Designed miniproteins, single chains. Designs and how they scored, part 82

Each design is a single chain, and the fold is of that chain. pLDDT is the mean over its residues in the fold that is shown.

## One batch from the design tools (miniprotein)

Design m3021
Fold by ESMFold2-Fast:
Structure m3021 (fold): chain A 87 residues (1-87)
Amino acid sequence: MEELLEELKEKLKEIIEDEEVLEKIIRSVENAVRAIRANADDPAAVRTIAGVLIHDIREYLKENNVEEEKIKKVIEELERFARGALE
């Protein structure tokens, strides 16, 4: 988990140039990871937490006028992280 989280953070830094937007996204991911760890015995809860995280970040990036191509790259990295976390 921690290795996947650090890889995700590095990828997000490459995609998002706005430090404030990046910091909020990273904080959201870290909060979701804590929730996933707290619910590790409930795979349905873990999937729900991951889905909500991806949805919330997508909407947040749209609200902050991040380009659609960059949003797609962020979502792809989040989906990759979620797959690794669920395996």
Scores: mean pLDDT 81

Design m3022
Fold by ESMFold2-Fast:
Structure m3022 (fold): chain A 90 residues (1-90)
Amino acid sequence: ESTLPPSYRLDLLLEEKKRLGLTSSINTLLKAFAGASGIGQFLHMSLKSVDKVIERMREFRQTGKLPKPKVPLSEEEKESLSKEPLVKSV
């Protein structure tokens, strides 16, 4: 199809989440890496911005260090991210 489905950006995020083995909710990942308060806001991001979000997720998986989120995370969301099963070597 010449026209991408509206959820294409979310599909890219879900595939990377699965590939990296991240257990945190999609909403938590969007707040931490995209600065988006929810899926609706994320779906309006450019594909270039989505690529940067995926790159930040890969860097977090390798280093364990979170980017500075533009949207505040709850204590539960911060705890979830701190408990992610990070790869020690890649």
Scores: mean pLDDT 70

Design m3023
Fold by ESMFold2-Fast:
Structure m3023 (fold): chain A 62 residues (1-62)
Amino acid sequence: ADELSERLANANEEERRELSEEIVEEYLEENKDKYTEEEIKKYKEILEKAKKKYEEALKEKE
């Protein structure tokens, strides 16, 4: 969606983090009948680890 694309393009790193989390949450909510609570939890953990890895790389640069 244009709104999402524009929001993502103008987002700072914290806003991109929140937006990514929001996207995953909405996707899982729409497909929750095909996913278990454990699977949803695992996807959120993967996203969280990816964000931490990104922050680590950012700290290395500074």
Scores: mean pLDDT 66

Design m3024
Fold by ESMFold2-Fast:
Structure m3024 (fold): chain A 74 residues (1-74)
Amino acid sequence: LTPEQRAALEAIRRDVMATARELKATNPPPSEELLRRAVRATVDWLAAQLRQRHGLEIPDEEKERLVDEVLAEV
């Protein structure tokens, strides 16, 4: 990964972690499947915004890794 891609992934990770924690804290909490889907959608949306605004592309493999890391920490 380039330094720019790594910095972007760290920023996305922070935003996605906050979202995942909020979702997990709802009552009733979402199922694991719904949580994973919501986290993935958020990552994809943020990555698309970066591509459109800054021309920065994040590989799909890194997006998938980020989803797994967030779900493991939440």
Scores: mean pLDDT 81

Design m3025
Fold by ESMFold2-Fast:
Structure m3025 (fold): chain A 86 residues (1-86)
Amino acid sequence: PKLKITLKNLTDEQKAQYKAIAKELEEEGFKVTVTEDGDDLTITIENLTPEQIIAYSLKAIGLELEGNKVTITIDGDDITIKITMK
């Protein structure tokens, strides 16, 4: 199972915040890949349990729920979350 989060139209401060979250997850023993493309950031987290994927998905949604566009796609054990900042 993996979680892929794509964040679009980030400020420099928001990019730093999400990179810090990704580093925290990597320090917890998850396989984390971060890809930066201009103002966009993609974070892929592997080797999560289904419960962990749900928990981190809800946390990511919660961080971006105020005024941002969120799309969630579920494909078997894999979840993709796309968030476009306002």
Scores: mean pLDDT 73

Design m3026
Fold by ESMFold2-Fast:
Structure m3026 (fold): chain A 101 residues (1-101)
Amino acid sequence: EVQLVESGGGLYQAGGTLTLSPKASGDVEKGDVVLWYRQAPGKAPEYVGAAVVSSDGTATITLSGLRPEDTAVYYAARVRPGGDPSEPDAWGQGTQVTVSS
């Protein structure tokens, strides 16, 4: 089974910048789209953003001006070229992001 591994989780301070990317594990290729979702405890999953994987394997999104409300588990989802973004073909295990006030 293909499972993405997220990079960029951890502890952050309010007002800081969060950078998320898939790990360079070979699970993403140039032209893939990496979608990002987050889920806070007791909340529905929320779409965060997307990045197209470049020739160097980079598919980074950035959230600036972090608030405690940005605390969630963040999930990467992969869409291959020509795929349907509503039906990603692979999901990550999730990475915990905690934003302190």
Scores: mean pLDDT 79

Design m3027
Fold by ESMFold2-Fast:
Structure m3027 (fold): chain A 73 residues (1-73)
Amino acid sequence: AADFIAEAKALIERHADELIRNGASVDEARAFLEITRGILLIEASKLGEQAPEVNAAIDRATDAAIARVEARL
């Protein structure tokens, strides 16, 4: 679970950095990060009893990334 959380956070942060670097629109950046959240939550659902902890971590990381792209774009 911890390794999955670390990998998911790194992916979300890389996507946010790329969106900021390329000057994406706020709407496009939010949409892309929400799609990334959805994919990661589907993968997290396979973890059973660990899924709530992983889901909470993904949600926090995605919300932080969205706030960052909204502030920068």
Scores: mean pLDDT 82

Design m3028
Fold by ESMFold2-Fast:
Structure m3028 (fold): chain A 62 residues (1-62)
Amino acid sequence: GIEDRAIEKYNELAVTDPKVVKEIEKLVEEGKLEEAKEILKSHGFSDEEADIIVERLASLYE
């Protein structure tokens, strides 16, 4: 489903651009979820895919 596709795209981004992934994870840890979503969208993620990734990452820091 869409979650599997979002996760696959994020894993590819982590290989292709590890610095961007580190920045996204830092923003999520800091509670800057909207900024993290905008970075994901700038890298080809849809609104729904960005929401899935950010929500998944946020759950790891709570």
Scores: mean pLDDT 84

Design m3030
Fold by ESMFold2-Fast:
Structure m3030 (fold): chain A 118 residues (1-118)
Amino acid sequence: MELEKAKELIEKGRKALDSGNYEEAVKYFEEAIKILEKVEPDSPLLAEAYLQLGRAYLMLDEYEKAVSYFEKAVEIAKKLGNKELLAQALRVLASAYFKMGEIEKARKLYEEAEKLFS
């Protein structure tokens, strides 16, 4: 039941994000994350929830919060050995640093993502 509730909250968050209701999306993803950290830690679903929350914060121009959640997704992806999830997390983290003006840091993260498929 708790895992099903987390999946429903993620879907509601995605719909809010798609509709431009970024603050509402944040609330749904934060509620889903609280459940997933307890019942499914270090899971692909938790990493996805962190990525979506980070994206919502990017849309709100809260770049430091976005970076924090993207870094959490990177940690899970590395632990899981999931190269596709890791590349996705590194690319959105790079995009956040680029928006913050940290161009060299962003470039290095894009290069790290590309090397995963070499």
Scores: mean pLDDT 89

Design m3031
Fold by ESMFold2-Fast:
Structure m3031 (fold): chain A 62 residues (1-62)
Amino acid sequence: SDEELERLAKKYGLSVRSVRTLANLIRNKELSDAFLVDLLVTEGRLSREEAEELLRELKKIA
């Protein structure tokens, strides 16, 4: 839901658009979990633990 995407965006310091894009990539199985974690660490400025936590939360929604 939009409310959950806003919550995750605020928690991890990302835009709602970025979180929505990630949710769509996960739902469509377009990229591996390992690739998404590496992307979030390198480009998203998240720790590995934060990236893995965000992916777990998005999988519950997507």
Scores: mean pLDDT 80

Design m3032
Fold by ESMFold2-Fast:
Structure m3032 (fold): chain A 63 residues (1-63)
Amino acid sequence: MSKEEVVKKAREKAKELGFSEEEVEEIERLVRTMVDNLGGELTEKSAEKIIEEALKYGKEKAE
């Protein structure tokens, strides 16, 4: 799985959850950072975890 595929999935999930455009952009940045910090192969399982963590963080940051 590519970094761009993970970012795309995260964006789709964020939109489904009703996040704003700015929040979606923040989630995309978080996903990119998490992928870069993974230090290993990007698998479907690691991608799922990254998306889940980014969405949780984005939701908690929404005021």
Scores: mean pLDDT 77

Design m3033
Fold by ESMFold2-Fast:
Structure m3033 (fold): chain A 95 residues (1-95)
Amino acid sequence: SSIQQRIDDLQRRSSRIAGQAHQIRQQGRQQNNQEVIDMADDALRRVRDANRLIRQAMDYYRQGNDDMAQRYLDDAQRTIDDAEQIVQQAQQMAQ
């Protein structure tokens, strides 16, 4: 289903962004760049929030509540998009 595809996509994106944020955080530490570290930490917090929203969407989907599942996935999508932009900005600052 389209909902299952969205869940799978968001889980993959979440894992990728978390990995990128951890690498950027390490780079910020090596450069003693507190702004880069703080941005990476913000991105990781948003990834954790998105993962919680994805889990809630999965629960609603299993219950047959597609409308609630989609609403939570929309919130998760926005949260992960924000995290991705923060990671991209932090990466540019770390260069």
Scores: mean pLDDT 91

Design m3034
Fold by ESMFold2-Fast:
Structure m3034 (fold): chain A 64 residues (1-64)
Amino acid sequence: MDEERTREELELDRLLRDRAALSEEERRELLERSVEIGVEAVEEAVKRTVERLEEERRLREELL
């Protein structure tokens, strides 16, 4: 949803985040760690998908 309205919000979000004392270095470190934990992230994504499917099934049975 990167449209005209979101553009202004994105700029404001960046300004606000800059004020949150979030250093660029810290962000880079997090990014580097994410690359290393790529394998774990993939497994977590799979687990989340399974959980979502189970939750939906349960919700459907409860609604019945």
Scores: mean pLDDT 57

Design m3035
Fold by ESMFold2-Fast:
Structure m3035 (fold): chain A 69 residues (1-69)
Amino acid sequence: SAAQEAAAEALRKAAESYRRQGLEKEAEGLFRAADLVEQGRVEEAFEVIRETLPPTVAEVVIADVRRLL
């Protein structure tokens, strides 16, 4: 859906930002979460975000993704 594409794009932009900062582990996790969102595997994407980012940052990112869906 267009909403899933928008959410995945937001995650990829966040991942590129982490990559530019040299935070490769965070970038990899967010690229994986974006792919999961595009597949409709939204809850698995949220799990990856929670495993990848600090708790407070993870919940902000998840809230942004939920707002786009």
Scores: mean pLDDT 88

Design m3036
Fold by ESMFold2-Fast:
Structure m3036 (fold): chain A 61 residues (1-61)
Amino acid sequence: SAATAAGRALAAEGRHEEALVQYGEALRADPDNEEARRNAARVLEAETGEPAEAILATFEV
């Protein structure tokens, strides 16, 4: 989706907060969007230094 693509571009530029907003939009439109969820987890892991699996346990859809 356009939101997922925008999230990737922002994440590549190190704009993690803006990337997460775009992935959140994608997941709100399609909660089964595994690509957006996986990319959001990767951004959160980079931002916090925590494993993605631990972060995803608290991540909102």
Scores: mean pLDDT 72

Design m3037
Fold by ESMFold2-Fast:
Structure m3037 (fold): chain A 67 residues (1-67)
Amino acid sequence: ATPKITEEGAKNLIEHAKRLVEEGDYETAIRVLELGAKLAEQNGNTEIADKLRKYAEEVRKKLEEAR
């Protein structure tokens, strides 16, 4: 069965990604968020998927600014 991502799980994923960004690990933060978004889409949860992708895009912008 496809693993399910909950709203709580998405919140925890975002907090994890925030810590990675604070550590300067933007690439891992983006990857974690994109994996979560893919899982949310597989669960049919577009709202969670959009939220995670939006945050991944913000992290991508920060990565480009850091280059």
Scores: mean pLDDT 79

Design m3038
Fold by ESMFold2-Fast:
Structure m3038 (fold): chain A 56 residues (1-56)
Amino acid sequence: SSMELRQEAEALIRKSRKRVEEEQKTLSPRERELQREVYEGMVTMLNWVVKHAEAK
């Protein structure tokens, strides 16, 4: 269901956020910027997928 998909997407976003927070301590400033862009792209993509599923 779209509700379960949303819950899974939110859990993945939370897990990925924690990973970014932990890993940024070992990354250079340039690597942190790239990781942030990837993370933001993932969040945007997951939100789009959930919204698309809800529209069906």
Scores: mean pLDDT 83

Design m3039
Fold by ESMFold2-Fast:
Structure m3039 (fold): chain A 65 residues (1-65)
Amino acid sequence: MEEEIWLEAEASLYLIKGVVAEKAGDYRTAAEWYEKAAELLSQVPGREKDAEIYRKKAEELRAKA
């Protein structure tokens, strides 16, 4: 599970960047980070629901950009 641990760590970093951008009103950048996090989480077994949540979040933010 070495790869999964690294993917989760990277996804967490991207989520932090997404939250920071979203709070700053940079919806385009926030959507980009949330989408990257969702892509990584989709590769981790048992994280499919989290990946779906963040992918939808990115789509909603793009609509506001």
Scores: mean pLDDT 80

Design m3040
Fold by ESMFold2-Fast:
Structure m3040 (fold): chain A 60 residues (1-60)
Amino acid sequence: VSEEELLRGMAELSVAVVLTIAKRNNVSVEEAQEWVREHLEKLGIPELKEEMVEFVRERL
């Protein structure tokens, strides 16, 4: 598995996670997306953060 494929898979999983968080907590998709963004910032993975945020933004 290439790093590109892994990043793509994680981005797709992020969309599913955002939708699940929004549904379970009765919050907006935008609010759930912000929680995911904050979590990625905490992890300190800049390359992953930029690509995943772009992917989630495009699919929401």
Scores: mean pLDDT 67

Design m3041
Fold by ESMFold2-Fast:
Structure m3041 (fold): chain A 60 residues (1-60)
Amino acid sequence: MVTLKAEIKDVRKLTGAALRLIGDFPDAEVKIEGDTLTVTLPDDPEKIEKAREILRYFEG
């Protein structure tokens, strides 16, 4: 399992990122703690890279 974290201060972007991750990665665990989004997913390089791309997009 791999855990990725991103701090997203905009609540709209934070919610959008969480919904996108839940939709794209049904095997992932997504948590929101304050401004921090945490996603835990299987150790799959393709899924990890896609999750990172989504987090980077919403962090901007």
Scores: mean pLDDT 82

Design m3042
Fold by ESMFold2-Fast:
Structure m3042 (fold): chain A 100 residues (1-100)
Amino acid sequence: SEDERLKKLIETLKKQLSPEYQKIFEDIVKKYPNLSLKEQLALLSLLIHMQDRNESPELARRVLEILVQKIKEEGELTEIYSSEVDEFLEEAKKILEEEG
């Protein structure tokens, strides 16, 4: 199922984050338990991108808080990295289907 693939993908990607960035992601998910798996993956992909750019963890946390508030108030995630998230999801789905 898509949910199983997304959960496995989220756990794999989360482990690629530094401890500081991993805590930011975990805190956001704990604070906003109604975030969908796709929304969680989009936020996680954004965190990985910010980590690769050596952005500060505090700035990353603030950006995620703003995006989550926009999702809650406007009902839509900003299109930031949507194309990269989709490409990554398609590649990850292919890999996970081969492994079961």
Scores: mean pLDDT 69

Design m3044
Fold by ESMFold2-Fast:
Structure m3044 (fold): chain A 97 residues (1-97)
Amino acid sequence: SNARREAARYLAAAGIALTAAVFYHEQGKRDEAVRDARIATELAVKAAELAGNPEGAQKIREAGDELVRLIESGAPVEEIARKAQELVDLANEAIDA
């Protein structure tokens, strides 16, 4: 219960950072978008680890690496937003398992 509440707080923080990453990407602020995408990934990984789900944590890391790659390649904002949503979905699944 306590670990699950802590995991939920990390997931909420990851969601805020992902929203910021998408916003910065829309503004052409690549360095800020990459920074916040990496922060979001680490927060989501921590949520999965607190939930006792190392397989979920690994999937989140892989989605986060792909999100950073898409931002660095200048992918369309809709593709960045979809990958950010995938990371949130993976983190929710990880803490619910």
Scores: mean pLDDT 90

Design m3045
Fold by ESMFold2-Fast:
Structure m3045 (fold): chain A 59 residues (1-59)
Amino acid sequence: SAAERERLKAEIRREAARRGVRLSDEEVEDLAGWVEKHGVSVEEAVARYAALLERLREP
């Protein structure tokens, strides 16, 4: 549902903010789709993405 999708996106934005990670609207949509497809938690999805960004920043 649209309401559930918006709730999920809000949770992703809050978790990203808690971790100090900046996400674009497109990245939030992609992570929401990943959470829905794979049944992972918002915390897990954001943590995995944050780890990827850290690797890109510090090779």
Scores: mean pLDDT 80

Design m3046
Fold by ESMFold2-Fast:
Structure m3046 (fold): chain A 62 residues (1-62)
Amino acid sequence: SMVVEKIGEAARLALEAREKDPEKANEALKLASQGMDYYMQGDTEKAMELAEQAKEIAEKGL
């Protein structure tokens, strides 16, 4: 699933950002986790929005 891939990508980037910006890394991980929760509930649109937000925040922490 593209949504699951995006969530995984966001989580990986967040872990990479952890050394430089732990606050942004933690925020991104929280959003990625929420995205997975919505995906498991069948809300694919909300899951994708949260995954994209998580990725954006993680990238800012790099």
Scores: mean pLDDT 86

Design m3047
Fold by ESMFold2-Fast:
Parts: sequence; structure tokens; C-alpha cells
Structure m3047 (fold): chain A 64 residues (1-64)
Amino acid sequence: SSLALLGEIARAEGEEAAAEGDYETAAKNYQRASDYFEKAGDLESAAEAREKAEEARKKAQEQA
């Protein structure tokens, strides 16, 4: 599925941003990954990405 592939790409971009400490970019990309996985019917990957987006969002707030 093209949606599942877009989800994988967004998740990888989120992981890279998080590794660099860019938690705002990480949160946005994890949220995009969750949306793509949900549309693809991959609810497990969508839930994992959503949780990572929430964690990244919290870390971004701590940096502000």
C-alpha cells in the first residue's frame, strides 16, 4: 500500500529528527506517520506513531 509506505517514510523522518533533538519536527512526522498508517488500516503502527508524537511533543515543550 502506498499509504503504508508513506507512513514508514514519515516514521523514519520522525526518528531521524528525534535523534538530532529536533522534537518539533519529530512530533510532526510521527503524527503524519500515524495518520498514514491509520488510513492504511495498520492500527498497531498508527498507535505506536501517535504515542511517539505525544512523547516528542512533550520533549519539545520542555525545550521551549
Scores: mean pLDDT 88

Design m3048
Fold by ESMFold2-Fast:
Structure m3048 (fold): chain A 67 residues (1-67)
Amino acid sequence: TEAIEAALRGDFEKAREILSTLSPEEQRRVLEEMERLLEEARRRAEAIGAEPDPTLVEGYEVIRETV
């Protein structure tokens, strides 16, 4: 979805704009996909002793607050 792509690019304003055009059900699906991506990124970062991409973390928070 374009909302996730915008958030991953750090374009949080565009991510919010796209989310506002979606139905509540579609917004929930976007949030679920972002949660999955963040969990996967955290596991990957943990394996190498690093933290997940801060842009991904911020993008998840932006989407969560909008939904």
Scores: mean pLDDT 80

Design m3049
Fold by ESMFold2-Fast:
Structure m3049 (fold): chain A 55 residues (1-55)
Amino acid sequence: MLPEKAAEELEEKKEEIAKKYNPELEKLDVDSAQKKIEEIIRELDELAEELKKKY
């Protein structure tokens, strides 16, 4: 489980990523959008691991 501060930072980054990538995802074909979503999920997982090390 992430510490409170790390969880808040992760949620803030999720919102930033959604705001940034939602317009791009709308332009993509379904298969390309799925691949992009998987890349975003991996990026968020890496960020969560970094936050665990920081806190």
Scores: mean pLDDT 74

Design m3050
Fold by ESMFold2-Fast:
Structure m3050 (fold): chain A 58 residues (1-58)
Amino acid sequence: TVLDSVLAWLDRHLDPSKMKSEEEAIKAAREFAEAMGLSEEDIETVERYVREKFREAE
């Protein structure tokens, strides 16, 4: 699915240790998901995924 593709892309390209902030990463991921045509529910899933990755990297 498009959601699965977006999450796979984030898994490859999102590095919490190299990002300036969690908020900036969430903003970028949300904008990417919106550009890919995801629903608001799926965009919220993307946001939660980014937050979880930052918590796990802390």
Scores: mean pLDDT 76

Design m3051
Fold by ESMFold2-Fast:
Structure m3051 (fold): chain A 90 residues (1-90)
Amino acid sequence: GREELLEEARRKLEEAKRALEEKDYRRAARLALEAARLALRAVPEEEILRAIGLLLRMIGAELDGELTGDYRAAAEERIRLAEELLELAE
């Protein structure tokens, strides 16, 4: 159900934050994207386009990290965007 998706998304987001603290930026970015994908499945229809926009920004953050080597900034941005997407799903 929707609540199960939201709980799993919150858990993945907390795991992403812990990975960021451990300086495992690639793992943090991956976990944040997983949280965002779970939250997207719980987003109301009227918010779907906004949620898709957030996912596209998360893809852009990954590309910026690969191009600049600033994986920390990319992971932090992905976590922020995943939190915003989760709020749309709540």
Scores: mean pLDDT 83

Design m3052
Fold by ESMFold2-Fast:
Structure m3052 (fold): chain A 57 residues (1-57)
Amino acid sequence: SSADAERDLAIGESLLESDPTAAATAFGEARKLGADDPEIAARAERLLREAQALANA
């Protein structure tokens, strides 16, 4: 679970500049997979909001 969440966080971070919509999807998945880890969940939530803001710009 945490390892899968970390992978999705890394994928989202790699996509954030080129494809923020795809990054938002990856961060949303990371949040679900890391829901039982407060640090991962908080990081995924923050990055998801950032990606959504970029996608909607």
Scores: mean pLDDT 84

Design m3053
Fold by ESMFold2-Fast:
Structure m3053 (fold): chain A 74 residues (1-74)
Amino acid sequence: SSMQQQIDQLLQEFKSILQQYFAAKAAGDTATQQKLQQQLLKTYDQIKDAAEKAGIPESDLHARLQQIADEVNA
């Protein structure tokens, strides 16, 4: 469905922003960290809304977000 495609795209965006956030954190770039933190929160809200509309359980969404966090922090 188009909603599943939207969720997949938002999850990819979230992962990309999270990778940039940790790179900025490692570099000590506080201004970029703040900007990316705002983008992470916005993208997370969009993912939550899309997942709710698609009937995806919160547990499944949390598991996928945890997987992304683990991949980025590896």
Scores: mean pLDDT 86

Design m3054
Fold by ESMFold2-Fast:
Structure m3054 (fold): chain A 62 residues (1-62)
Amino acid sequence: KEELKARALELIDELIERAKERGDEEGVDLLKESAEKVEKASEVGLEDAVESLEEALREGRI
């Protein structure tokens, strides 16, 4: 549970860095909001969210 939140926040932080490199200020704001939601989220969906974020980073789509 705690590890899933920490992992999701790490992945979101990486995505924020990539969005900044692209000059996507809107994307940075959305990712920061997502980080706040992850911190407040229940266990439901965190595992799937982590997998989705890892895939996005691995593929280099973001």
Scores: mean pLDDT 71

Design m3055
Fold by ESMFold2-Fast:
Structure m3055 (fold): chain A 88 residues (1-88)
Amino acid sequence: KLEEAEKLAEKALELGKEAGEPLVVKAAEALLKAVEALKEGKILEAEENLGIAAIHVAITRKYSTSPLALEAAELLLKAAEILQEVLK
């Protein structure tokens, strides 16, 4: 469901902005771009943006101490899993 992934990414963007965590904001923006790319049938752009989101989420989960940023990272992981299922 693209709508579910989009909602999760939008919530993560809000939490990332509230936390002041630029990596989470970039991950959420990349994931929203991946959703838009999939709606337009641009598979390569979707894959590239999923990769960008994955890197920023991994860094946030490893190094951030912000509960809001960590919550946003978990939402982004769930959204990415949904988009990866759509790509199959």
Scores: mean pLDDT 84

Design m3056
Fold by ESMFold2-Fast:
Structure m3056 (fold): chain A 66 residues (1-66)
Amino acid sequence: MALERLKEEAERFVELARNGASPEELRRAWERLFEARKEAIAAGEDEQELLEIIGEASKRAGEAQP
């Protein structure tokens, strides 16, 4: 399911940030997250829900780094 893939990629991004992954690894994980978002939009998922998932992951990743 496209939504489940987006959630999976979001959790992977947060996990990488918590584990002190390099900026390059975080960039690649973010690119995967954006691809998953495009796939979910194409599948007819609600854009607002997708933005909430991505925004939450980005916030959690930011909290883990500094």
Scores: mean pLDDT 78

Design m3057
Fold by ESMFold2-Fast:
Structure m3057 (fold): chain A 82 residues (1-82)
Amino acid sequence: MDRETLLAEVEVALYEMRAAVHERIAEQSKDPKVRAEHYRLAAEDYEKAAEIARQAGLPQSLVDRLEKLAEEYRKKAEEIEK
């Protein structure tokens, strides 16, 4: 595996970990504003992960999964903010 590909995989994993932390905070918060903000941050982290994966030429299945997760959490934030 190329060094650039390995570094991209590590960056994607770090953004996925950040997104998971934001998701946990949102799920555990009783404040709708805090919940919406952290779901939005999780979506942003998944969007960044997808962009890195796409630019690095990582598998399209991974890019698709990350983009789907970003959309899912974006919708969760919007539903709370309605």
Scores: mean pLDDT 86

Design m3058
Fold by ESMFold2-Fast:
Structure m3058 (fold): chain A 100 residues (1-100)
Amino acid sequence: SVEEIKELTKEILKILKEASPEAQRFADVLETDLEKASEEEQIYLARTLARTILNAADAYDAGKTGSPLARFYRRFTPEQREKLVELAKKILELIDKLEA
């Protein structure tokens, strides 16, 4: 459901807030946008965030030292990175089921 996707998105944002003061400000803005968003906008934000996390994980795993996404992703602990990837995959799976 859209509600489940929103809850998982908020869990990702909570982890992002732990990375840096800049990440916290960014996550706070996204959380505010998410609360005011229509269902379509909530799905768009969740998909964008989930895809960004998976792209960051892929760049990191590939050793792409010049990637801004890989550099940002590297700031998280291994446990946080695993949880971010798990949440991102679950969000995309739920979105896919809604659009099927």
Scores: mean pLDDT 83

